Designed miniproteins, single chains. Designs and how they scored, part 73

Each design is a single chain, and the fold is of that chain. pLDDT is the mean over its residues in the fold that is shown.

## One batch from the design tools (miniprotein)

Design m2528
Fold by ESMFold2-Fast:
Formats: C-alpha cells, structure tokens, sequence
Structure m2528 (fold): chain A 65 residues (1-65)
C-alpha cells in the first residue's frame, strides 16, 4: 500500500540522512499525521522554522507523490 511505501521511505531517510533508527510506533505516528492534509501543512511549517527546509520538502514530496 502507499502507507507501507511511505513508511519505508521515511525509515530510510531518517537512517541515511539523520543517522537515527526510528521505532515502528514513531514511523506509524508520522504516517498518520502526513495523511491529514491540515496537519501536513503544520508539520512543514514547523520543520522549516527549525531550519530543515530540505527535510520539509522531502516529506511533502513523499506524501503528495
């Protein structure tokens, strides 16, 4: 399913770019938030405010693709 593909991409991104291993629970929570269009915009704004513009764009692409 698309959810499983998004989960795998998030896990790989976090492991390769951030050097961390997320828990399955954390990945599931992120996927659920990303499926809500109203929450997606909020998350993108927060990440940009934290200084991670590239991460914000990657997340947007993963959800919208």
Amino acid sequence: SKDEEIKELIKEFVEEELGATPTEETINEIVELLKDESKLDEIIERIKNWGYEELAEKIRELVES
Scores: mean pLDDT 70

Design m2529
Fold by ESMFold2-Fast:
Structure m2529 (fold): chain A 79 residues (1-79)
Amino acid sequence: MSKEEIEEIIRKTVELLRQSTDPVVKAVALKELIDLVKQYKPSPELREEIRAVVEEILATDTDPYVQRLAKELLELLDS
């Protein structure tokens, strides 16, 4: 896949995270973002979009597994 295709997938996954209330869907989306961020370096603008949604999840979500995945993703963004 091209870098542009990967960044489009990331943006769609971020939107899914913003719109979802299901912890299972959030966990799957967070795991997908972790894998994509590990394999590809997103643009600075996209990294900030990912950080914003992760910080919102950390502030609002009560599921311990979702919280753990969100923290892992945030650490990857700061690397």
Scores: mean pLDDT 82

Design m2530
Fold by ESMFold2-Fast:
Structure m2530 (fold): chain A 89 residues (1-89)
Amino acid sequence: SAPLPPPEWPPEELRREYERLVEEAKEKIEKEGINEEELREKVLEDIPSLSSLSEEDKKELEEMARNKVSPEEIIEKIAEIELRARLAA
């Protein structure tokens, strides 16, 4: 099952937004033809320069990419981080 947003958020609204972000990310990857290995390399390359991410989030994404976690799980984690950033703004 997809990772759920943090419990402090309105679960129903955040779940719908999270699912939408995950679907958008999957669609973009399919359109760009990015394979599993390319996605992991891109994540590792881009993470250090993303100022919107906390150090904890960066470390988690780097660990997931290095441990060959599925692309779907990486996408779901990115969607979670993006949703948190939007709510904090």
Scores: mean pLDDT 66

Design m2531
Fold by ESMFold2-Fast:
Structure m2531 (fold): chain A 81 residues (1-81)
Amino acid sequence: SMEEIIEEAERLALEIAMRVYAATGDEALMNEVAQQLAQALEAALKDKDLEKAIEILRAVAKRYPEVEPLVKRLIELVEKL
């Protein structure tokens, strides 16, 4: 269902932010990434602007290559919305 996709997307966003913290040791960078991911999900869910959502998500993966597999999974979920 759409609700299950949203829950999985939110769970992946949290995992991405936590993995940035694990890689960097920097809570401020974790919080910055969490805010960017929240903006991407808002763009997809409220504005239905998938291009903007994907652009934000790709920017996160470019800055933090260690989260690229999780970002790719999140993009696949967002494209199903």
Scores: mean pLDDT 88

Design m2532
Fold by ESMFold2-Fast:
Structure m2532 (fold): chain A 82 residues (1-82)
Amino acid sequence: SLEEFIEKEKKEHPLLTEEDVKKLEELYKKNNGDVEKARKEFKEIKLEEMKKRWRETTLKLGLSEEQAEAVVEAYMKLLEQM
């Protein structure tokens, strides 16, 4: 169900906001309940948002754009292991 889908995504991605949840619902409806397609599209959106957040955080710490990209890559690798 939509509720089960949302709950599972929240548990796997604790950084999800209320806005993210609404987007996930939209993607689920757009794909007529196709969980695989909704998850794939949402993962792309989530990764872009995470990349921006990690870059901004890294830059605030006084690191370069190149170092910020390395941090993003490291976090994505860690996420793949989970």
Scores: mean pLDDT 76

Design m2533
Fold by ESMFold2-Fast:
Structure m2533 (fold): chain A 92 residues (1-92)
Amino acid sequence: MKEELVKKLREDAKHLEALSKKYKEKAEKEKDPEMKAYYEGLAKVYEEASRRYLKASELEDVEQLKKEARRTAVEMTGRLLLLIGDLIEKEL
């Protein structure tokens, strides 16, 4: 069980790192300052989520590992929703 959870968290972290890179590249190409800030925000959230999932995968206690992974998912999802809300307010 722990080995499978660690593997999944590492795979999720790699996926999030790839998303961070994609949005960083979008931000570099974006000329609209509001959209650029949005993409930069997305890249930072995905980068932090990736780092936190990797940290969680190193925890010895399975319950603490699950707690940290869940906390990361909830907090990062909330930050993504706030970024969308900020963009809507500025663009519309």
Scores: mean pLDDT 83

Design m2534
Fold by ESMFold2-Fast:
Structure m2534 (fold): chain A 73 residues (1-73)
Amino acid sequence: DEERERFRKALFALGRLQQALQTGSDEETIQQEIEEIVKYSGIPRETLESLKTVQEVADLARELSREYQKRQE
């Protein structure tokens, strides 16, 4: 299922973005993870670039998961 695969990749990219922010990774790494999330989730790049904390990324991942589960009901 393409939708399931895209969702999985978006969640993994959000997890990597969360880790990158936590470990203080370089700007290029952060931008690459944002691009991956945009590609697989359709969330606007501006929304992702506004995220400043690990908690905000975690909150977005939970929201994306809830939306996906609702569509699969």
Scores: mean pLDDT 80

Design m2535
Fold by ESMFold2-Fast:
Structure m2535 (fold): chain A 78 residues (1-78)
Amino acid sequence: MEALKEQARAQAEAWEAYLIAKGADPELAREFTEGWLAGALASIEALAEGREEEAQRIDAETLAALRPLFEELMAQIA
């Protein structure tokens, strides 16, 4: 389970670096990737405890919450 958390952290760092390299606002890129990472870690923790339905709910809520930030970031680098 820790390996999945470490993979999530590495992916968040890679996405933040990618977005900044493409010209996104560094603060917005950080906010988006930190939000995604928080959701990913919470989902992984729920799965570790056998709460698969809660993990799916966390994933859905995270995507919904991050959609406006994602759209703004895409507009900045498009």
Scores: mean pLDDT 84

Design m2536
Fold by ESMFold2-Fast:
Structure m2536 (fold): chain A 107 residues (1-107)
Amino acid sequence: VDEIIENYYKALKDGNASEEIIYRMLLKYALDQGLKPSEKAKEILDKINELREHVRKADEAEKQGNYEEAIKHYEKAKQIASEMGLTDFVKEYEKRIEELKKKIEEK
């Protein structure tokens, strides 16, 4: 399980979409089988899950027109991505935040 989590994190860090999909599926399978990650690997997985949850909440807030709430969640996602060295995700969230700020200014 640990190796799957580490490879998933590496795929995210490298921006390798094909490997990300493969390791995400393998991880789901391993966790569904009741395999428990080590404490260190669990910390990485918990960070990835927290990041994904903030992005999900940001997307939902944006769809509802709650741009300020969406910005708050993208800022948290950006912070986590930055701490994890996910440079491409940091840039994506920064762009999203700027676009949402412009939408607020147009009201």
Scores: mean pLDDT 80

Design m2537
Fold by ESMFold2-Fast:
Structure m2537 (fold): chain A 68 residues (1-68)
Amino acid sequence: SSQDEFLAELETALERVKELVKQGKYDEAQRLTDLVAETVAAFASSLSPEALAKARAIVEEMKRLVEE
């Protein structure tokens, strides 16, 4: 489904954030995190409650990696 593809893209973005943080590229990691958070917010009304919860959990993990 398009929701499954969206969630898979968010998981790929999370792995990219982890890589950027590991490389010390915090500005790039923050920009990617912000972009993903804005994208999830923009599509929130189009996602099932379950998909939205998963998407928000991925965004919160990204924020935690960049802010900690």
Scores: mean pLDDT 87

Design m2538
Fold by ESMFold2-Fast:
Structure m2538 (fold): chain A 70 residues (1-70)
Amino acid sequence: MIEEMLEEFKRIVAEAKEAIKKGDVATATQLMQRGARLLSEMLKAKAPIEKLTEAQNELNEVAKEMLAYA
């Protein structure tokens, strides 16, 4: 269900942020790829636009944090 996908997405984002804080860019990159794939699956499952926008914004913020370590 959509709610289960959103919970999984939140876990992925949280783990990616922790990986970035530890300087583990490789793990953060893998988690970001998983997050992007899950976002695509949520779109196919017709998740509310508001939830998709929030998820995309969270993914973009993690990407900005990764750039700070490049």
Scores: mean pLDDT 81

Design m2539
Fold by ESMFold2-Fast:
Structure m2539 (fold): chain A 100 residues (1-100)
Amino acid sequence: SALARERELRDRVLHYARLVVAAMQSETDPARLQTAADDLLSLVERVLATMRDAALVRELEAELIALLDSVVARSAEQQAILDATKARIRAAAAARIAAL
């Protein structure tokens, strides 16, 4: 079903996000953290554009925010990058739900 396909897509995105977040946890360079965050956001925005189920959009948002919340910032600059990334994910999810 279309819903089962969206669940598989969500699970695949979350698997990729877990790998990115694991890399972020060891990252000391704010510029590399920004690049990783931008790559994750690009993927999330592309996936959200294809999703039609509001509950799955909310689940993806909640899990992505929880993963990013697990990253301990090493500097104020890294904290700002993480906070901005979480805000952009929330905005993208809200925009997608509003478009459904």
Scores: mean pLDDT 90

Design m2540
Fold by ESMFold2-Fast:
Parts: C-alpha cells; structure tokens; sequence
Structure m2540 (fold): chain A 66 residues (1-66)
C-alpha cells in the first residue's frame, strides 16, 4: 500500500544520502516502487536535491500504492 511505499522511499532517502545507492534502490523497490522511481529517489538523495527527492518520492508512493 501507499504507507509501505512511503516507508521505503524514506529509507531510500537516508541510504542514498549516505552514498548507499544500491541499498536505497533495494529499499524503495521492496516497498513496491518501480526501479526507475527508486533510482531517481536514490540519486536525488545522494545529490541532496530536495526537489528531485520530493518529485521522485511522490511518484514512488503512487506507484507502490496503485
């Protein structure tokens, strides 16, 4: 559901910000996000791009919830 996708995206942001892009992608994907949306969130977090994180997170939640 959407809550599981939100939790996965939040974990992905934390791992991505720490430089663990593969861990971030795995966390978001496990929560139901597509790999493309998971990678976008991970890269945004690594770059500390809040706008990219917000956009990617919103897409990932919709993907995992629907």
Amino acid sequence: GAHAAEDGVARAVILGAQGDVEGAVAAATKAGSSRENAEAVARGALAQDQEAITAGGRAAVKDGGG
Scores: mean pLDDT 70

Design m2541
Fold by ESMFold2-Fast:
Structure m2541 (fold): chain A 88 residues (1-88)
Amino acid sequence: MKYSEEEVLEAIRKVIEKYGDKYSIKELMALVARELDPSLAPELEEIKKLSDLELSEIIRRLMEATGLSSAKIENEIKKLLEEYKLKN
């Protein structure tokens, strides 16, 4: 495990602050992977072109790097998105 849960939560906060609700949950998860380590995911312009299977592969790498489940990461993104929508 390369990243702590707190580092992952901070990366999620940064992604939601920068992008808000503009992208799908899977695209936001890929952006979280990139925020933690640019080697885990490509730039946003390439992420937008990826298939569901390619996004799922990035999510698998994010899970391996963090030791967190995809459900845990997805739920934290959803929670912060709801908070973002209430504030904006």
Scores: mean pLDDT 82

Design m2542
Fold by ESMFold2-Fast:
Structure m2542 (fold): chain A 59 residues (1-59)
Amino acid sequence: MMPPVPENLEELREQLRKAAEEGTTALGEVVQHWLDHGVDPETLRRLVHEVLPNRPRPP
């Protein structure tokens, strides 16, 4: 079974957004996971930047 390639950057952004809501550690894990799967680091950085400004409220 081949690894799932992100079909749309929007799907990837939603995954990053969810991880950011859980915490910076979870966000870092998701970012590393997609980097290892060949997603461009600049694209990931841009998506993370768009997610982080929303800064979900702390528990």
Scores: mean pLDDT 68

Design m2543
Fold by ESMFold2-Fast:
Structure m2543 (fold): chain A 94 residues (1-94)
Amino acid sequence: SKALEYARKGLEAGEAGDAEKGAEYLVKAAEAAPNNLGIGAAAGLALISLGVGKVAGDEEFAARGVAAAARKAINAVEKAGENASGRKGIEGLG
């Protein structure tokens, strides 16, 4: 639940154009669920998007990248609870 709360705050910040705050929330989401590699990967993508955006001077790229990473983190949280052992089947989600 904490990881989902942070991932949603990351999405809100990214959609508001605050890529740095969004990336910070996604790192906190990964810390709240350290065994969820999907959230960890999403936090990494957010940090890469932030870094690339800063180097390129493209704040829209950074914010969009962080928002996209936040959506992946939300999906990873939701799927992890149902499929902790993996492969419970996409057809079982409903």
Scores: mean pLDDT 79

Design m2544
Fold by ESMFold2-Fast:
Structure m2544 (fold): chain A 68 residues (1-68)
Amino acid sequence: SEAERVLQEVEAIRQYADTELPKLSEAERQSTLAWLLAYLRQLRRQHADDPEAVAAVEAAEAWLRELQ
């Protein structure tokens, strides 16, 4: 389903952040977080009619904001 695809993409973003952010300088970390958040905002817009997909993206956005 579309929601399942979005949940898998959100999980991939979480795994990428967990793996890559610790390797980056502070400036690179902030740039990467900004890019990931921008991508998630677009993903939420694209799936605005799917409450399960929106909830998954919003949870990931909240988690990434805590890392800033």
Scores: mean pLDDT 84

Design m2545
Fold by ESMFold2-Fast:
Structure m2545 (fold): chain A 81 residues (1-81)
Amino acid sequence: MEEERRRLLEEARKRALERGWSESQIFAAELGVEFLHRLYENALKELKLPPSVDMGVALSAAVGNPEALEKLKAFVAELEA
């Protein structure tokens, strides 16, 4: 996981540089990804979700976004069917 995450961040950095992003924009994005990854791990544990749940949906539901919560409810209902 850690090594895979590092590879993905390195790949994203290369692509951002090719698109003309500044070093500060890349740094801010990298910090954001690391923060979101930690929140994702906590959301999966707190909501007792499998790792197959989309990171964006899990994180949005954990912070109380109503649209993401509805998507999460639909996913859980699918598992019970």
Scores: mean pLDDT 65

Design m2546
Fold by ESMFold2-Fast:
Structure m2546 (fold): chain A 74 residues (1-74)
Amino acid sequence: MEAVKELEERAENDPERAFEYYLELVIVYQKLNQPKKAFEAYQKAREAAAKNDVILTPELYERAKKRADEIAPE
């Protein structure tokens, strides 16, 4: 669960990359079988992406999934 807190802290400390950290949180919460928290993280990822004029694409999701797999491989 420390990984969740670290990703939240990184998103708060790095607004330019916050959407990447929130996308990683979506995948981590999905692996933890917490769909409501995953959805909340996705909403935060969308808000952060919009502030940085970034479109959330499947490619960005795959990148986040690769990083999340390193944190929670199961």
Scores: mean pLDDT 74

Design m2547
Fold by ESMFold2-Fast:
Structure m2547 (fold): chain A 68 residues (1-68)
Amino acid sequence: MKRVVVGGEPTEEAALESARRGAEIAGGDVAFGVKAETPKEAGERARELGEKLGGVGIGAFQGASGGG
């Protein structure tokens, strides 16, 4: 399994395009970083973006440990 980490995009659309490129390079699996107020919200956004990418199994992460 190849994994590409993508994050730091200012908008969801830019992040989606970056994730799509990463998924093609990795061969399907991509770890996607989404900016959100909480880690939970980032996870939900990644799920929606993963669906738009064709269900490649995107795991969103904000990079925070558990702080706000």
Scores: mean pLDDT 54

Design m2548
Fold by ESMFold2-Fast:
Structure m2548 (fold): chain A 56 residues (1-56)
Amino acid sequence: ASPVVEKVRALPEEQALKYERIVTAYLSGVRSVAKLSELAGVSKSYVHQVLKEFGL
């Protein structure tokens, strides 16, 4: 299993969906924090936190 799966299972459903959107978009080649923020509907600061937690 990937580290993403382990992290997503530990989060509440609403946070898990936002986490998945950020990580999936990043892995698909979207590297702009602004675009990741728009896609997940979260703040840029939250995107930075998610990427740091994932080790990206």
Scores: mean pLDDT 72

Design m2549
Fold by ESMFold2-Fast:
Structure m2549 (fold): chain A 74 residues (1-74)
Amino acid sequence: GMEEVLRESEEVFIILKAAMEAAKILIEAGVPFREALSLAFRIAQEALEETEGDLERRREEVVRRAVERARELA
């Protein structure tokens, strides 16, 4: 139903936001653009899979974890 579509859309937006924040950190640290984007999306997806709870609360946690992991890899 519509709820499944909305949840999937929210997950996509969470991944996109987390990936963009992570990619910015990696690029600023000197990682090549394409490698930074690929790595950032992997980090974002892993962070989403590692977090639990409702999507609204998970949004902030996923972004935070992705940023932290990007800083560790930079």
Scores: mean pLDDT 81

Design m2550
Fold by ESMFold2-Fast:
Formats: structure tokens, sequence, C-alpha cells
Structure m2550 (fold): chain A 65 residues (1-65)
């Protein structure tokens, strides 16, 4: 469903921000970009201190939806 996809996008974005912070990034300055390429969702959080990337396999994530 569209709601499930939006939830997955939000979770991936939050995880990407968390990874950026763990590398010395500032959450308040992180730019988040979410894209879908085929069956993958890729969330990238970029900040001055670091970049976090999270990839989600939508085929697996949506299998139970």
Amino acid sequence: SEEALEHIKELAAQQAIGKAISLGGDASKAKVEVKIEGDKLIATATSEGGTGVVEVDLSKALANV
C-alpha cells in the first residue's frame, strides 16, 4: 500500500540520519534524499560531518503487505 511505502521511506530516512550522526554529522543540518530504483529504496542523509546511506529491498519489505 502507499501508506506502507511512506512508512518505509520515513524509517529509512531516520536510519540514514542516524548513520550520518554516528560519523560526526549534525542532524539539524543533514539533507535527506530518498529515491526508488527498481525494487530498492535508497535513503541518503548528507551532512558536513558525514553521509549515511540506507538501502531497503522493497520486494522483501512489502512481501507481507
Scores: mean pLDDT 76

Design m2551
Fold by ESMFold2-Fast:
Structure m2551 (fold): chain A 68 residues (1-68)
Amino acid sequence: SSYTSKINELNKRISDLERERERLSERAAEAVRAGDWDRADELLRRLEEVTSEINRLKSEKDSLKSSM
């Protein structure tokens, strides 16, 4: 497997997760505006999980770049 292939896979997954993060952020904001605190709390927890996964993948990408 090539380094380029692995970087492309990581970039695609990061992009997909960043889209999900933005969608969750918008829904959380809507829930807050509606006063639906239970839904807002659930969405914010999911947002934190997605953000953590993005950070993990970015760290993996940085590690691959450093090894080349």
Scores: mean pLDDT 86

Design m2552
Fold by ESMFold2-Fast:
Structure m2552 (fold): chain A 64 residues (1-64)
Amino acid sequence: EEVFEGTAEEIRAFLRTVDRPVKSLTLYDANGKVIKKFDEPISVAVALCAIHDEKPAKCKVTIL
């Protein structure tokens, strides 16, 4: 599995190149607090929607 951490913009750019499901996604605010976490596999489309809705400062994503 692959793990990527970065800004919302970096993770969105990365996810647009991915054709595999997202294993987990964690969204953080500017203070490093967890806003939202997905511990079950989700599609890239669902992950992109979550980033759009929550507007995190930082994200951590794991790809299957």
Scores: mean pLDDT 82

Design m2553
Fold by ESMFold2-Fast:
Formats: C-alpha cells, structure tokens, sequence
Structure m2553 (fold): chain A 94 residues (1-94)
C-alpha cells in the first residue's frame, strides 16, 4: 500500500539522517581541534536544524499514535525537507 511505502521511505530517511548526523559530528570534532570558535558556531547551526527534525519526528509519532495518518503524512514531508536541509549543511561544511 501507499502507507507501507511511506513507512519504508521514512525508515530509509531516518537511516540517512543518522549517517548525516555522524558525518557532521565528525567534522565539528575535527574543526574544534584547529578552530574551537568556528566549531562552536557550526554546532549551534547544526543544533538548530537537528532540533527541528527531532520535533517533526515527535509530531509524526504523535499523529500515528492518534490514528491521524493525514497529519503524519504532512509531517513526513516536512521531515524529508528538513533532512535535505541537513544534507545541504553537511555538504557546506565537508
């Protein structure tokens, strides 16, 4: 079903998100060895985007718990958009 396909896509997006987080954290850690101030600024920018992804993930979970598939689908689209923004950030700091 379309719903089953969306759950599969969400799991793939979540795995991709975790890989991107690991990459960003490694870059920030490496940057902190040469320029702690730059690393701190990158951490703040990352934290802002990451918090939005966490909040959106919670909204998806809440919507699904309430049986509101339509709302869950809207938040899944937002999660995908935010994950794309995080990937762009990762590319900009790589």
Amino acid sequence: SIVDQQFSRMNSLYDSYQDTVSSIQRIISQTSQTNPQTASRLQQQYDSINQQIIDTSSQIRQALDNGDVSTAQQYMSQFQSLNSSLNSFNSSVS
Scores: mean pLDDT 82

Design m2554
Fold by ESMFold2-Fast:
Structure m2554 (fold): chain A 84 residues (1-84)
Amino acid sequence: MPSLEEVKEKLEQIVAATPEELKSAVEKSAKDILELYEKGDILGAQMLIGSLVVSFATLYVATGDEGYKEAADIAQELEDALAA
């Protein structure tokens, strides 16, 4: 299991990769994910991260914006780390 600090760093990387139009929404999701992880709700955190992966992948296909692809890849990496 990654440390709380490692999860926080990955969430910050996801926000940084996210295109400007979605940054505020993703920042809110990142805060919610971090709060669930701090409470020990790993399954809840995984579900929210999985939702971000699907959302970013969908937006990348729809827009062609590489920022969504990068954000999806980082979010998937975080989801995989939590499943270990």
Scores: mean pLDDT 87

Design m2555
Fold by ESMFold2-Fast:
Structure m2555 (fold): chain A 70 residues (1-70)
Amino acid sequence: MREELLKKAEELAKETGAKPEVAEAAVYILLGDEEKAREILKKAWPNASEVELEVGMHEARELAEKIKAM
């Protein structure tokens, strides 16, 4: 885990209202590991549907792009 990237993701999540697990998923998307990002969301939201998980993945990708632009 990249601690510095996670801290930036947590700050943006607080500013945008995103959940901490979305911030963690965004870090793994930046590292090129979308499968692990999806696993993080599944563990955080065990009752979520695949559609809800894809919405979370979309939010994580948006957050990752914002971090990358910083």
Scores: mean pLDDT 78

Design m2556
Fold by ESMFold2-Fast:
Structure m2556 (fold): chain A 59 residues (1-59)
Amino acid sequence: SAADGERAVRLALAFAEHYRVESEEQARALLDGLEVPAEWRPRALAALREYLARRQAAA
């Protein structure tokens, strides 16, 4: 469901923050590990890219 996809995206962001994901390669591996539904992977990856951009800008 859409709610499950949104939950998967939020879970991916929470894990990225907790494990301090620092690269797009690590972000892609995280999405693979969490088995994010294929339909939601582009949105989840976009959210992780925004997270990484914010971390890079803050560093």
Scores: mean pLDDT 78

Design m2557
Fold by ESMFold2-Fast:
Structure m2557 (fold): chain A 66 residues (1-66)
Amino acid sequence: MLSDEELREIAQKEIDKVLKEMPEDTPVTQKMTRVHKRAIEKYDLSDDETARLSGIIAELLRKHEE
């Protein structure tokens, strides 16, 4: 299983990609959904890893938008 630190690295990497692909004025909730979907598709995550990743994505995007 991936650790929270590994999931945080995945989240940050996919956030960086989504921020380059989506318009800057896109709502944070839409950015969060895109990051989440991309990470699940790319990394073959378990349900537990997916749930933990969701929390990490929300935390990182909130810090980025401030």
Scores: mean pLDDT 76

Design m2558
Fold by ESMFold2-Fast:
Structure m2558 (fold): chain A 90 residues (1-90)
Amino acid sequence: SKELWEKYLKEIKDPSKSAEEVADTYIELFRAALDGTLEEYFLEYVRKVGGKALFDEIKEIIKKNAKTKKEYVRAMVRFYEEVLRLSREA
């Protein structure tokens, strides 16, 4: 929605917001934009690649290797785009 997009833009500029909080807002916006289909694709992908634990591990690897808030958000966005792509190919 427009409201979630405006929230996302504000959080990128907010120094009190963690990279994780900004990434989570983007993920929520992405879910809303897909009209509820992202959750179905996400669950299918998680099942296919070894479950939620592996997904959470990948998020932590991204967090550990990102040098800036912007880099972390970008990497998380790319990760979710890849999850959606793989789910569609399955």
Scores: mean pLDDT 61

Design m2559
Fold by ESMFold2-Fast:
Structure m2559 (fold): chain A 73 residues (1-73)
Amino acid sequence: MSELEREIERARVLLEELDKAMKEFVKTGKPVHPLEVVRRTYEKLGEELPEDFTELDAQREIARAYRLLLEHS
């Protein structure tokens, strides 16, 4: 796979996990942290999350995923 194809696939999985987190929040009233959503995404893809990954990095990855899928839909 190309690096772009990998990024698009990660973006799709990330938005799936974000949707699941939103549905979980609606049912439980407990918000799921953006860092946890990105962690779940990487775990599902079998990829390593960097040890120094921050909340800001998670927010950036979510924003990038949303943009990538809008541009390729």
Scores: mean pLDDT 79

Design m2560
Fold by ESMFold2-Fast:
Structure m2560 (fold): chain A 94 residues (1-94)
Amino acid sequence: SSLQDEFLEQIERMKETVRRVLPEEVAERVLELLDKAEEAIRNSDIEALEEVVKELRRLAQELAPRDPAAASLVGILAGELEEMVKRMKEEKEK
């Protein structure tokens, strides 16, 4: 699917940003969640992708008092994956 290919390309760009910008400990946790998001997209598993969004938002809340910059970036990634969820739901309704 062209939509699936677009989302997978976007996740690869997210992974590259995470590796460059986030502290190693935080980067490893985020990359694990992005790997789960990639598999959810490959399998068209909206529920699994929604769980990744929840886990990223939880991580952002955990990070906020210690590293607001990292928390902000993780929140942005969660928002981008949430938009993927919305587009996948819309595609299934067509």
Scores: mean pLDDT 88

Design m2561
Fold by ESMFold2-Fast:
Structure m2561 (fold): chain A 87 residues (1-87)
Amino acid sequence: ERKERVKKLAEELLKNLSDEAWDTIIENILSHHPELKPLFEELREKYGGEEVRKILAYVIAKRMLDGKIYTPEELKKLFEEAAEELK
């Protein structure tokens, strides 16, 4: 089902994107959505950088499969849901 597709695409992104690509993605997200910075800092503190990348991959995969433009509020909710889903 859809959740399995999101997880598979997230794993593909983690496998195929370099550390530099992930850093660029994070910087782009935070430049457009600075309100997410405290959430990213909390996630890094709690889970570490590797887990933050897994959460990011899940969010990106879901956005790609949904084909939707997310509002900042929807995007924040997605990061929180991804963190809970990947525990």
Scores: mean pLDDT 74

Design m2562
Fold by ESMFold2-Fast:
Structure m2562 (fold): chain A 84 residues (1-84)
Amino acid sequence: SKEELRAEAEAALAAAKELLERLETEELSAQEANSLGVAGVLLAALAAYLAEEAGDEELAAEAREVARRIKEVADKRIAENLAK
């Protein structure tokens, strides 16, 4: 059902946002930043897909923006930690 797809999209997006917060706030190694970044992008991409299938274009757009931000932050943290 569309209701179930939306609920799963919201759950995946919430999980992606938690990983984004960890990328912004925790002291992470380059390997840890990469792992959280990959997991976060995959969760956000799943959320976008499920939101689109549910017909929730606003939720899908939010999920795509979260994926973009996770990639940006993870790449920056990886670069900074490898320069250490």
Scores: mean pLDDT 89

Design m2563
Fold by ESMFold2-Fast:
Structure m2563 (fold): chain A 70 residues (1-70)
Amino acid sequence: SVEELKERLRRLSREQTKDEMIDATLDLAAEHLSPEAYQALFKKAQELRSDPTASKEEVVDALEATLEKL
């Protein structure tokens, strides 16, 4: 379920930095999204990366929501 996937992602993210989670998401996106969708996700990811107030949980939630919308 989506709930189980979110729990798993949050558990896995404990061992990763914010940058590592963003990089892994972008690598996956490059293989599966159109160029237009990738650019939208890339822009969102870079905004989250440059925001020092964004927690790892907020980054995970925002990137997952962006991927589900695309």
Scores: mean pLDDT 70

